# Designed miniproteins, single chains, part 108

Each design is a single chain, and the fold is of that chain. pLDDT is the mean over its residues in the fold that is shown.

## One batch from the design tools (miniprotein)

Design m3973
Fold by ESMFold2-Fast:
Structure m3973 (fold): chain A 73 residues (1-73)
Amino acid sequence: GSSPEDLEAEILAAFAVMLTALGKKSKNIEDIKEILKKVEELRAQVRALGNPRAEAIVDEAIEDLKKYLKEKE
């Protein structure tokens, strides 16, 4: 099975994906920006755990949300 650090990274990456999905349901630019900030904080935590797969998932979630935000501005 995965190490405890790998499991933590995967859980944090899953939270990032869920937050990004929530952000994409919002029509409020300020709310989307607040969600993006939280996802970026999760990326820092995932990076500290050293799981490349989880980091890639969070990076993709951030880029997806940034693209959505740009389309709403």
Scores: mean pLDDT 85

Design m3974
Fold by ESMFold2-Fast:
Structure m3974 (fold): chain A 59 residues (1-59)
Amino acid sequence: SSSLQQDIDQGIEDVKYAVAKVVARKPIEKGDYKKAEEILKQIGMTDEQIKKVIEELKK
């Protein structure tokens, strides 16, 4: 079934999430959780999305 716009939107979300993990990784490795939150907020993530990304990288 044709849902080109949905595929594009999902691709953008996936890329945004991948970029978020990359840009937040270094601050998190340094223990700078606040800096990671600030970066993720700048790219337009919600507080819930930010918490999820940080928890995933907090390994």
Scores: mean pLDDT 78

Design m3975
Fold by ESMFold2-Fast:
Parts: structure tokens; sequence; C-alpha cells
Structure m3975 (fold): chain A 95 residues (1-95)
């Protein structure tokens, strides 16, 4: 059902957020393992979103993910990255 897909998408976005928080708190975390886990979560999320989001909505989610990744990796701003994830969750809830 659509509601179950939305719940699973929100769960995956929160898992992505928690993984970034863990990496921020533990800079000695193995980077390869960290990136691999991020890629797995992203792949699962994208597969779910494709089932009920329009191409325009997918584009908005991908843009917000790009901004979150930039904030975290380039700007070293966890709080800004979390703000982008909150916006993604709002899009999922409103769809």
Amino acid sequence: SMEKLKDEAIKLINEFRKLLEKAYENPDMDRETFLRELAKIFGKLFDILEKYFSDEEIGKVLNLFSEAVRAFFEQKDLEKAKEYFDKIIELVKKS
C-alpha cells in the first residue's frame, strides 16, 4: 500500500540521517564501510520512491539529497544536512 511505502521511505531517510550523525560523532569510522552503508540506504529509498513519486517529485528529492551530501561532506555542517533531510521527509508525508 502507499502508506506502507511512505512509512518505509521515512524510516530509510531517518536511518540515513542517523548514519551521518554517527559518522560526525566518530570521525575514526571506516569511510569505505560508511559510504557502502549510505549507498545501500539510498538505493532502497530510491526503489521505494519510484513506485509512487512522479519524475518531478523524484527530481526534488534528488536535489535535496545532493544539497544534504554537499552540506555534510564539503561544508562539514551536520545541522544543515539534517535540515535537508527534514525537507525530504515533508515531501514524502505530503505525497
Scores: mean pLDDT 82

Design m3976
Fold by ESMFold2-Fast:
Structure m3976 (fold): chain A 90 residues (1-90)
Amino acid sequence: AEELIKEGLEYAQKATEAAEAGDLEKAREYLEKARKKFEEALAIEPSDFVEALRYSALAALYFLDGDMEKAREYYEKAKKLAAKAAEKAA
C-alpha cells in the first residue's frame, strides 16, 4: 500500500507543477493517475488519510472541469478526513 500512496503523491506533485506551468491538460492527466493510485491503495487497506487524498484529487479534477459545486464538496470531505487522519497519526 505504501508504494501506491507514494506514487499517487508523486503524480499529485507533478499535477501541481503542470498547473503552475499552465499545462492544464497534463495537470488533469496526472490528477487522474494520482486518483487511480489512491483508489488502488484503498482497495488493499482502508485509510482516512488515503481517502482524503483521493477526495483532494477529485476536487482538483472537478475544479478543472469547471464544476465548482462538486469541487467544494470534495475539498470539504478531504479536509475533514485529513484532520481525522492527522489526529490518529499524532
Scores: mean pLDDT 82

Design m3977
Fold by ESMFold2-Fast:
Structure m3977 (fold): chain A 70 residues (1-70)
Amino acid sequence: MLTAEQYLAIGKKLYDAGQYEEAVKAFERAIELDPNLAEAYRLLSEVYRKLGQTDKAEEYEKKARELDPE
């Protein structure tokens, strides 16, 4: 079984490798396991910016700020 933190780490490695669509899937699984994981929302926002999906990026950035406003 993989934890939310393990999916977060996998997503980061995929992002660094330029595999943005696979990084999205990994971060989405992290959020499914821990919906309060602000870091996953921040990284998902960054991936969507790399994919040119600015609206989705802004949506996830807002969710990250609501979970961790500092």
Scores: mean pLDDT 83

Design m3978
Fold by ESMFold2-Fast:
Structure m3978 (fold): chain A 64 residues (1-64)
Amino acid sequence: EPSAREKLIAENRRAAEELRARIEELRAKPNPSEREKLLIGLLEVVLGSTEYLVERLEKRLKEE
């Protein structure tokens, strides 16, 4: 059975994939508004933070 940490890593990886898909969808719009462009920027920051947390959790799991 996966540990609670392994489940958190898997969940956050899935969240990152969903964020990437959402960013791609927004970028695919032919004429995004200024607000939509700001939203893309915010989602990119959230994605970066999520990927950073996943990396830290994976490193910590290996160092147990």
Scores: mean pLDDT 80

Design m3979
Fold by ESMFold2-Fast:
Structure m3979 (fold): chain A 62 residues (1-62)
Amino acid sequence: GPAAEAAIAGAEKNKPALAKGLELASGKPATVELTLSDTTLTVKATAGDVKVEVTSDLSETG
Protein backbone atom coordinates (compact mmCIF):
# COMPACT_ATOMS: atom_id res chain seq x y z
CA GLY A 1 0.00 0.00 0.00
CA PRO A 2 0.96 3.69 0.00
CA ALA A 3 2.75 3.45 3.35
CA ALA A 4 4.93 0.57 2.16
CA GLU A 5 5.80 2.42 -1.04
CA ALA A 6 6.69 5.53 0.97
CA ALA A 7 9.02 3.45 3.15
CA ILE A 8 10.71 1.99 0.06
CA ALA A 9 11.05 5.48 -1.44
CA GLY A 10 12.64 6.67 1.80
CA ALA A 11 15.17 3.84 1.69
CA GLU A 12 15.98 4.53 -1.96
CA LYS A 13 16.34 8.24 -1.21
CA ASN A 14 18.97 7.43 1.44
CA LYS A 15 21.13 5.47 -1.02
CA PRO A 16 22.49 8.65 -2.70
CA ALA A 17 23.33 10.08 0.74
CA LEU A 18 25.27 6.91 1.59
CA ALA A 19 27.15 7.08 -1.72
CA LYS A 20 27.96 10.75 -1.05
CA GLY A 21 29.15 9.83 2.44
CA LEU A 22 31.50 7.25 0.97
CA GLU A 23 32.82 9.85 -1.48
CA LEU A 24 33.44 12.26 1.42
CA ALA A 25 35.30 9.54 3.35
CA SER A 26 37.69 8.88 0.44
CA GLY A 27 41.06 10.15 1.66
CA LYS A 28 39.66 12.28 4.49
CA PRO A 29 37.89 11.87 7.86
CA ALA A 30 34.11 12.21 7.91
CA THR A 31 31.54 12.55 10.68
CA VAL A 32 28.10 11.01 10.21
CA GLU A 33 25.22 11.90 12.52
CA LEU A 34 21.92 10.01 12.43
CA THR A 35 18.79 11.39 14.09
CA LEU A 36 15.57 9.39 14.19
CA SER A 37 12.36 10.96 15.51
CA ASP A 38 9.48 8.47 15.22
CA THR A 39 8.84 8.74 11.45
CA THR A 40 11.53 11.28 10.52
CA LEU A 41 15.12 10.27 9.76
CA THR A 42 17.82 12.92 9.39
CA VAL A 43 21.27 11.97 8.09
CA LYS A 44 24.02 14.56 8.41
CA ALA A 45 27.52 13.92 7.10
CA THR A 46 30.44 16.34 7.35
CA ALA A 47 34.01 16.16 6.06
CA GLY A 48 35.94 19.40 6.39
CA ASP A 49 34.15 21.98 4.25
CA VAL A 50 31.76 19.45 2.69
CA LYS A 51 28.38 18.95 4.36
CA VAL A 52 25.47 16.74 3.32
CA GLU A 53 22.09 16.66 5.06
CA VAL A 54 19.21 14.38 4.06
CA THR A 55 15.81 14.27 5.75
CA SER A 56 13.38 11.40 5.09
CA ASP A 57 9.81 11.05 6.32
CA LEU A 58 9.17 7.34 6.87
CA SER A 59 5.42 7.82 7.60
CA GLU A 60 5.14 4.27 8.97
CA THR A 61 3.06 5.21 12.02
CA GLY A 62 0.46 7.13 10.10
Scores: mean pLDDT 62

Design m3980
Fold by ESMFold2-Fast:
Structure m3980 (fold): chain A 55 residues (1-55)
Amino acid sequence: GLGERLAQHELGLSPAQVARAREMVAAGATPAEIARELGISREQGAGLKAALSLD
């Protein structure tokens, strides 16, 4: 989906990191928590959360 494409091609995340991001989004994690876990910016975490929520 769009969130996978964003994560892998724009943010450079591995499939394992994408799976972790999905688990965090499903658990209601904040953009800041996602950013900290994946080593990305809070803005990138917010964009990733929004994109994965639409998948």
Scores: mean pLDDT 79

Design m3981
Fold by ESMFold2-Fast:
Order: sequence, then structure tokens, then C-alpha cells
Structure m3981 (fold): chain A 95 residues (1-95)
Amino acid sequence: MEFIVEKPILEVKASDFIPNLSEKFKDKTFNEVLSDDESYKEIADFLYLIDQKKILGATPELDFQLKMILNAFRRSTDERARKIKKEYEKLISEY
């Protein structure tokens, strides 16, 4: 299977695939949720749902793009990414 990525920007509403998102993220795209700089815990919860494949109706292409974003986020050394990683690590250690 060959993978071709031209632009891995997700313009779909996150709530269309994850119905139990907080009200803050209800009308946000996946890109907008991941770019939020105020709610590190909620972003970590969102990434946990992606990792656990709790996305409804996701195509294989969308699932792959979300996994690529999650992996890029795990490898980032940015201060924001480090804070979100700590919250994410707490979630996976409790389950």
C-alpha cells in the first residue's frame, strides 16, 4: 500500500466524528481543536479518543491522517506539545 499526502489539513468538524466533545470544541475542525492553546487537558482527551479509534464514520484516509498528526505531536519539542503530552500520558497510564 502506497501512501500519498498532498496536504494533511483536516477541515471537517471534530464533533461530526466524536459526538462527546466538550461544548468548547463542538463547532471546531480537527485542525482548530489541535491548535487550541488554552485547554491542554481537553486536547489530550481528544488525542486519546483518536488513539483509541473512537471516531465514528472515519474513512481509512482520515484515520491515517489523524494518526500522523498524533505521531507528529508526540515527536514535537514545543512547550505546548510537551504540556499536552504530560496530560495524555496520565490518561494512558490510568487505562
Scores: mean pLDDT 60

Design m3982
Fold by ESMFold2-Fast:
Structure m3982 (fold): chain A 69 residues (1-69)
Amino acid sequence: DKKKKADELVKKGKEAFKAKDYDKAIEYYTEAIKLDPNNVEALSYLGAAYFMKGDDKKAEEYFAKAESL
């Protein structure tokens, strides 16, 4: 189940995000959206991770996509 694998990747991404490893969080959330492109949680956290890295443009793009779903 692709959705279950995506959810597991989101959990790993959240652990990386809590550790302030935003690069690792981005990797996990990006893999999650490859498996489940409409995963609102993964898209929202991917936006947050880009925001924490100062990539406001990418943060806005992912937040907008999450909001549109």
Scores: mean pLDDT 86

Design m3983
Fold by ESMFold2-Fast:
Structure m3983 (fold): chain A 80 residues (1-80)
Amino acid sequence: SREEELERLRRLARELEEEVRLLERQVEEAREELERMKAENAPEKEIALKETILLFLEAALRSSRARLEEVKREIERLEK
């Protein structure tokens, strides 16, 4: 039913909001660690690895945000 689909989507939206919050925290922590490593003149290979991890985290955050917006649009469509 439409009511069951709405509840499923609302649950998914809540889960995605939590995922976005977690990823935002992970991105911020990775940025702070990377800046600290650069300030402490850490080995180039370690800095490059952390930069790669940050890029993946930023991509994951963008993907999760996009999915959340799609779910929110679907909820709005069904709440007509």
Scores: mean pLDDT 89

Design m3984
Fold by ESMFold2-Fast:
Structure m3984 (fold): chain A 55 residues (1-55)
Amino acid sequence: SEVEKLVEEVVEKLKAQGKEKAAEGLREMVDTLLSDGHEAAALALAKHELERIEK
């Protein structure tokens, strides 16, 4: 899915920066949102984290 692809990109970038716990936290939060049917919120969270990393 679009959310999964974006989350994988963000997680890999976080791991490259040595932020493995932040990467794990993002995966857990996205998984929780998706399991509750909040796909739009999960996508928004992943996009926000990508923007934060790219700055």
Scores: mean pLDDT 81

Design m3985
Fold by ESMFold2-Fast:
Structure m3985 (fold): chain A 55 residues (1-55)
Amino acid sequence: SSLQQQIKQLTEEILKLSDKLMEKSAAGDAEGAQKAREEMQKKAQELLQLQQQLQ
């Protein structure tokens, strides 16, 4: 379904942002790390809403 595809895509995007967060944190880029965290939180919230619709 389109919902399952959106869930898979959001999950992959969150994983990529997690890698970016780790990279920015290791480099001492506090602003870049904060931006990555904010995007992860937004996508995680969207993921939760979509998962609830599958039940």
Scores: mean pLDDT 84

Design m3986
Fold by ESMFold2-Fast:
Structure m3986 (fold): chain A 77 residues (1-77)
Amino acid sequence: SVNTAEPSEEAIELARQAEEALAAGDAEKAIELAREAAELAGASEAQKLGVEALVYRAAGKEEEAEELAEKARELAA
């Protein structure tokens, strides 16, 4: 059977840890974990930048989030 659970499971675990870090107020750790989760999930460069932008925005880094979101949009086009 085709099974992609290995990278998906690691990516889900890291994403969950990123959400926990963000909820705890550890924005730096949340950003790092979310980026690693996206990479392990096989996300494209555009998707990785999009995920980083969402985490930066949630962490209060609005300017960095906007720049990353725009770059992600350009790469996805």
Scores: mean pLDDT 72

Design m3987
Fold by ESMFold2-Fast:
Structure m3987 (fold): chain A 79 residues (1-79)
Amino acid sequence: SHMEKKKKEMELMLEYDITLGLIDMIDSVLKLAESSGESPEGEADRKKLEEIKKKLEEKAEELKKKLEELGLDPSQLAP
């Protein structure tokens, strides 16, 4: 019971951390794209990345709520 709870907590924390890392990675790519100048192809790719980021942010909010329900502080996973 206690071990199963800790395993689930660890898995959720890991998923949350990975999700935040992916958001940061995409944000970094988008910021680099902003500085490199505008192209029609680059605009289409940028919109795809923004959409992926939005879905990851929604996933992070879902995982945060699950962690909070378990009494865990998700902010301790943030830099």
Scores: mean pLDDT 77

Design m3988
Fold by ESMFold2-Fast:
Structure m3988 (fold): chain A 81 residues (1-81)
Amino acid sequence: MSIEELVARAEEVLARIRALYEEHRASLSPQQAAAVETVVANVEALVAKARASTDPREVRLAYGSLVGLLELVERHLAEAE
């Protein structure tokens, strides 16, 4: 897997997090909304790191963190129902 492929997948995960957040934003508590926005900011930082890094190991770690953040966001959205 190339660095470019990992970055593209990371951006796809970020887009999905944002889409889920926007779809369910009205049902989120203020605390959950703030937590999701913090997660999105952290995801953007991880994507920036993945783009700048030439180390496949660092890119893989950033990707794995993004997958974990997606699962966390989905869990918070489910609990908001």
Scores: mean pLDDT 69

Design m3989
Fold by ESMFold2-Fast:
Structure m3989 (fold): chain A 63 residues (1-63)
Amino acid sequence: SELDKLLEEIAKLLNISVESARNLVLLLNEDPVLGWGLLEKYADLTPETKELIERAAELLKKE
């Protein structure tokens, strides 16, 4: 699925597991302020990486 491909790419970019990437994206949907706060504090996010994460969050909402 498109979501699985995005989660794999996010996992590679952030050097985390796919399961961690999914949990992070789920947190962004449940609490965007906390989720983005954690990402910005612990990872140097490029605009391209932010766009991938936002796209994955949108797709996960439809599950």
Scores: mean pLDDT 78

Design m3990
Fold by ESMFold2-Fast:
Structure m3990 (fold): chain A 64 residues (1-64)
Amino acid sequence: SEEERRLRAEVAAIDVLHAGMTYEEAAKKYGISVEEVKEAAERLREKGHDGMVELAQRLIERQA
C-alpha cells in the first residue's frame, strides 16, 4: 500500500540520517527507490525531532 511504502521510506531515511547508511544502501534494504528515501529524509529534516516521533508512533500502532 502507499502507506507501507511511505513508512519504508521514512525508516530508510532514519538509517541514512542516524545509522550512517548511504541512500543507495537504505533504498536496497527496504525495497524502495533512492528518490523516495531522499524525499523522506528532507521531510524528516523539515519536521526535525517531531518527524521522528511521528514515525515511531506509526510503527508502534502497526505492531499493536
Scores: mean pLDDT 74

Design m3991
Fold by ESMFold2-Fast:
Structure m3991 (fold): chain A 62 residues (1-62)
Amino acid sequence: ALAAAIAAQLAALGAKSAAAVAALDANLIAALNAEMAALLAANQLTVADAAALIKAAQKALA
């Protein structure tokens, strides 16, 4: 249901973020990995935050 849909969207966001992080130098990769982990953990706690993060990532990547 909604939780499963959000989990799938978070997985897609993680994959896109992983690809973007891999494109940066080592210093930025370490910083972004830490930030992304924190954002994903926070989004797992609220549906609204998860939706907002996914929309922001899609807008940035589009």
Scores: mean pLDDT 57

Design m3992
Fold by ESMFold2-Fast:
Structure m3992 (fold): chain A 92 residues (1-92)
Amino acid sequence: GSEAAQALVDAYRAAIAAGATVSVSLQGDNLVLTATGANDATRQAFEQAQQRLQAAGATSTLTQQGDTITLTVGGLSPEAIAGVLLAAIGDS
């Protein structure tokens, strides 16, 4: 159920705690987390989230370009998407 949403919220908060600036957006049917100023701790948090997302049956792609890490997630329910977006707004 909510495991995919929780994995994304945990990754978002871990990246912020590691000093990154994180944005969350909806691009078509995919939820996209973009971290700028990312360090190794941010990368590890996103890699852990990717493993949890795949275990929960969601699809995910992780890309990195310099200090920018992007996690693109598909296969989420509308409720999971809403939960992640609300958490990101609340933490802003």
Scores: mean pLDDT 83

Design m3993
Fold by ESMFold2-Fast:
Structure m3993 (fold): chain A 80 residues (1-80)
Amino acid sequence: SLEDKELEKMLKAAKNGVELGRKIAERFPELRPLVEEAEQHYKKAVEAYKAGDREKAKQHFLESLKAFARAMTAYRERLA
């Protein structure tokens, strides 16, 4: 359905965010915990999606994005 396609697109975006975050954490190791938090939520979102639990998948996807956003904020603060 359209809703399922949107959720899949969001999960792909979260995966790309985690991959970018890992590259940033290689240069700024202090950001690694936030990137790892985003990755953990992404994995839980994928597991929930595969189990058919769309509500749980969406919740973990949002938590992944929040963690990634915190990492990006900290990264920007370091660019001085």
Scores: mean pLDDT 82

Design m3994
Fold by ESMFold2-Fast:
Structure m3994 (fold): chain A 76 residues (1-76)
Amino acid sequence: MEEALEYAEKALAAAEAGDPEKAAEYLAKAAELLGKPPSAEEVELTRKALAEAQKHPELLAEAIAANREAIAALRA
């Protein structure tokens, strides 16, 4: 679980840095560690969704903050 949360945090950092491909890759790794490896099709859809979200930086920032809080709560 902790290792999966670390990859989820890396995914959020990559999304914040404007790298949707790397963010999707880290999310796929986190899902794999949780026993639910995504299909290549699901990874591509996630990458496209993250790329689209970058056109709305205020909404992306709110989503990243909310997800970071959720990860922190899971670690506590």
Scores: mean pLDDT 78

Design m3995
Fold by ESMFold2-Fast:
Structure m3995 (fold): chain A 100 residues (1-100)
Amino acid sequence: SSEAEKEAEELIEEMYEIMKKALDGEISEQEALEKLREILEKLVELAEKHNLDINKIGRKLREYLEKLPDTPKAKKLIEELEKMWLEIVLKSMEKKAAAE
């Protein structure tokens, strides 16, 4: 639904703001990664519930990540986020395969 797509975009924007706060030192890297994992899990659950294109969501997330500063700290946070994304998506796919 268009509302679910808007919710997905809002979750992606929230992740971007959390990463910016971590880069600015407003929150710890650990706190940021914990919050990002929660939002990624919600985003994947939303995509499953409303049959959203997970690849389109992944592309939109990458577009936001490309807006972050080109610093070693930002590159490390992006790498950790990409690892979490792959883990969560794979677990989601495994659960779906087991339920079918």
Scores: mean pLDDT 83

Design m3996
Fold by ESMFold2-Fast:
Structure m3996 (fold): chain A 60 residues (1-60)
Amino acid sequence: MPTAEELLKEFEEKMKKAKTQEEFNEVVDEFNEKVSERKDMTSEERKKLKEGFDKLLEEK
């Protein structure tokens, strides 16, 4: 199971490869699903992970 850092890097790479809004939306949905399924993470850790991902989206 990937760490929070590995998960962020994986999805950052997927976002960089996405060329359309539809592809970006698919990556965002997949990320949110994977984070929501991470029972090994606290609510605070999941929130920070989502905020980190949202920041990457805003920079694009």
Scores: mean pLDDT 74

Design m3997
Fold by ESMFold2-Fast:
Structure m3997 (fold): chain A 55 residues (1-55)
Amino acid sequence: SAAELREEVIALAEEKIAESTDPEVIAKAQRAIEAARRETDPVVLRAGKAEVLKL
């Protein structure tokens, strides 16, 4: 399920990049994508998903 969580984090972050005009939000979403691509721990991926949803 880590692969599924990774896809969810990346998709949500890409949506935030598409809908936002705030450079800080875009930068945070881009960092979330990079972090998710390297991460295998589902706990860390769930935390990343929660942070992206707060953007």
Scores: mean pLDDT 84

Design m3998
Fold by ESMFold2-Fast:
Structure m3998 (fold): chain A 57 residues (1-57)
Amino acid sequence: MKERREEIKELALKAVETGDEELVKEVEQKLSTLSDEEVEEILAEVVEELYERGYRK
C-alpha cells in the first residue's frame, strides 16, 4: 500500500500503548522519510486519538 502515513500512525499508537522503545525508534525513522507537513499531520492525529482514549501525553 502507498499510504505510509497510516502505517506510521499505527506504529505510533502501538508504541505509546505498549511503551515499546523499539516501536518508537521505528516511528522516528519512518517519520524522517516524510515531509515536515506530513509528519505534523500524523503526529496531530496520533495525539488526538490518544487523548480520546484517555492517555496522557
Scores: mean pLDDT 73

Design m3999
Fold by ESMFold2-Fast:
Structure m3999 (fold): chain A 52 residues (1-52)
Amino acid sequence: MELSEEERKKEREELLKAYYEAFLNLGFDEELARKVAEALVEIEEWVESRLK
């Protein structure tokens, strides 16, 4: 099923927080953890876009 624009943004934000927290727990600094989390979310969005 397709998500609305607002639902997609909320899901993205939740994924960003989950990845960010995971990398912080691994000992990454805050800036690096955020950049890696953003990159992973971009990859997930790219894959989802391709699989529609």
Scores: mean pLDDT 76

Design m4000
Fold by ESMFold2-Fast:
Structure m4000 (fold): chain A 68 residues (1-68)
Amino acid sequence: AAEHLALAREHLRKADEALRAGNVDEARKHLEEAQRHLEKGEAIDPEAARPLREVLETLKEAIEKAEA
């Protein structure tokens, strides 16, 4: 659980950094990796995963808005 949530957190951070740099394609790739790790973490500890799910949804909206 902790390992998957830590990887999800790192990919969310990288997605945010890529988005700030204007690299939308890179941000989307990191968001997809974060989602994979988050889903594995959620299966084990849904309460610990909840804050990371909220960050992921926020970054997803920001990426979609940047592509418009």
Scores: mean pLDDT 82

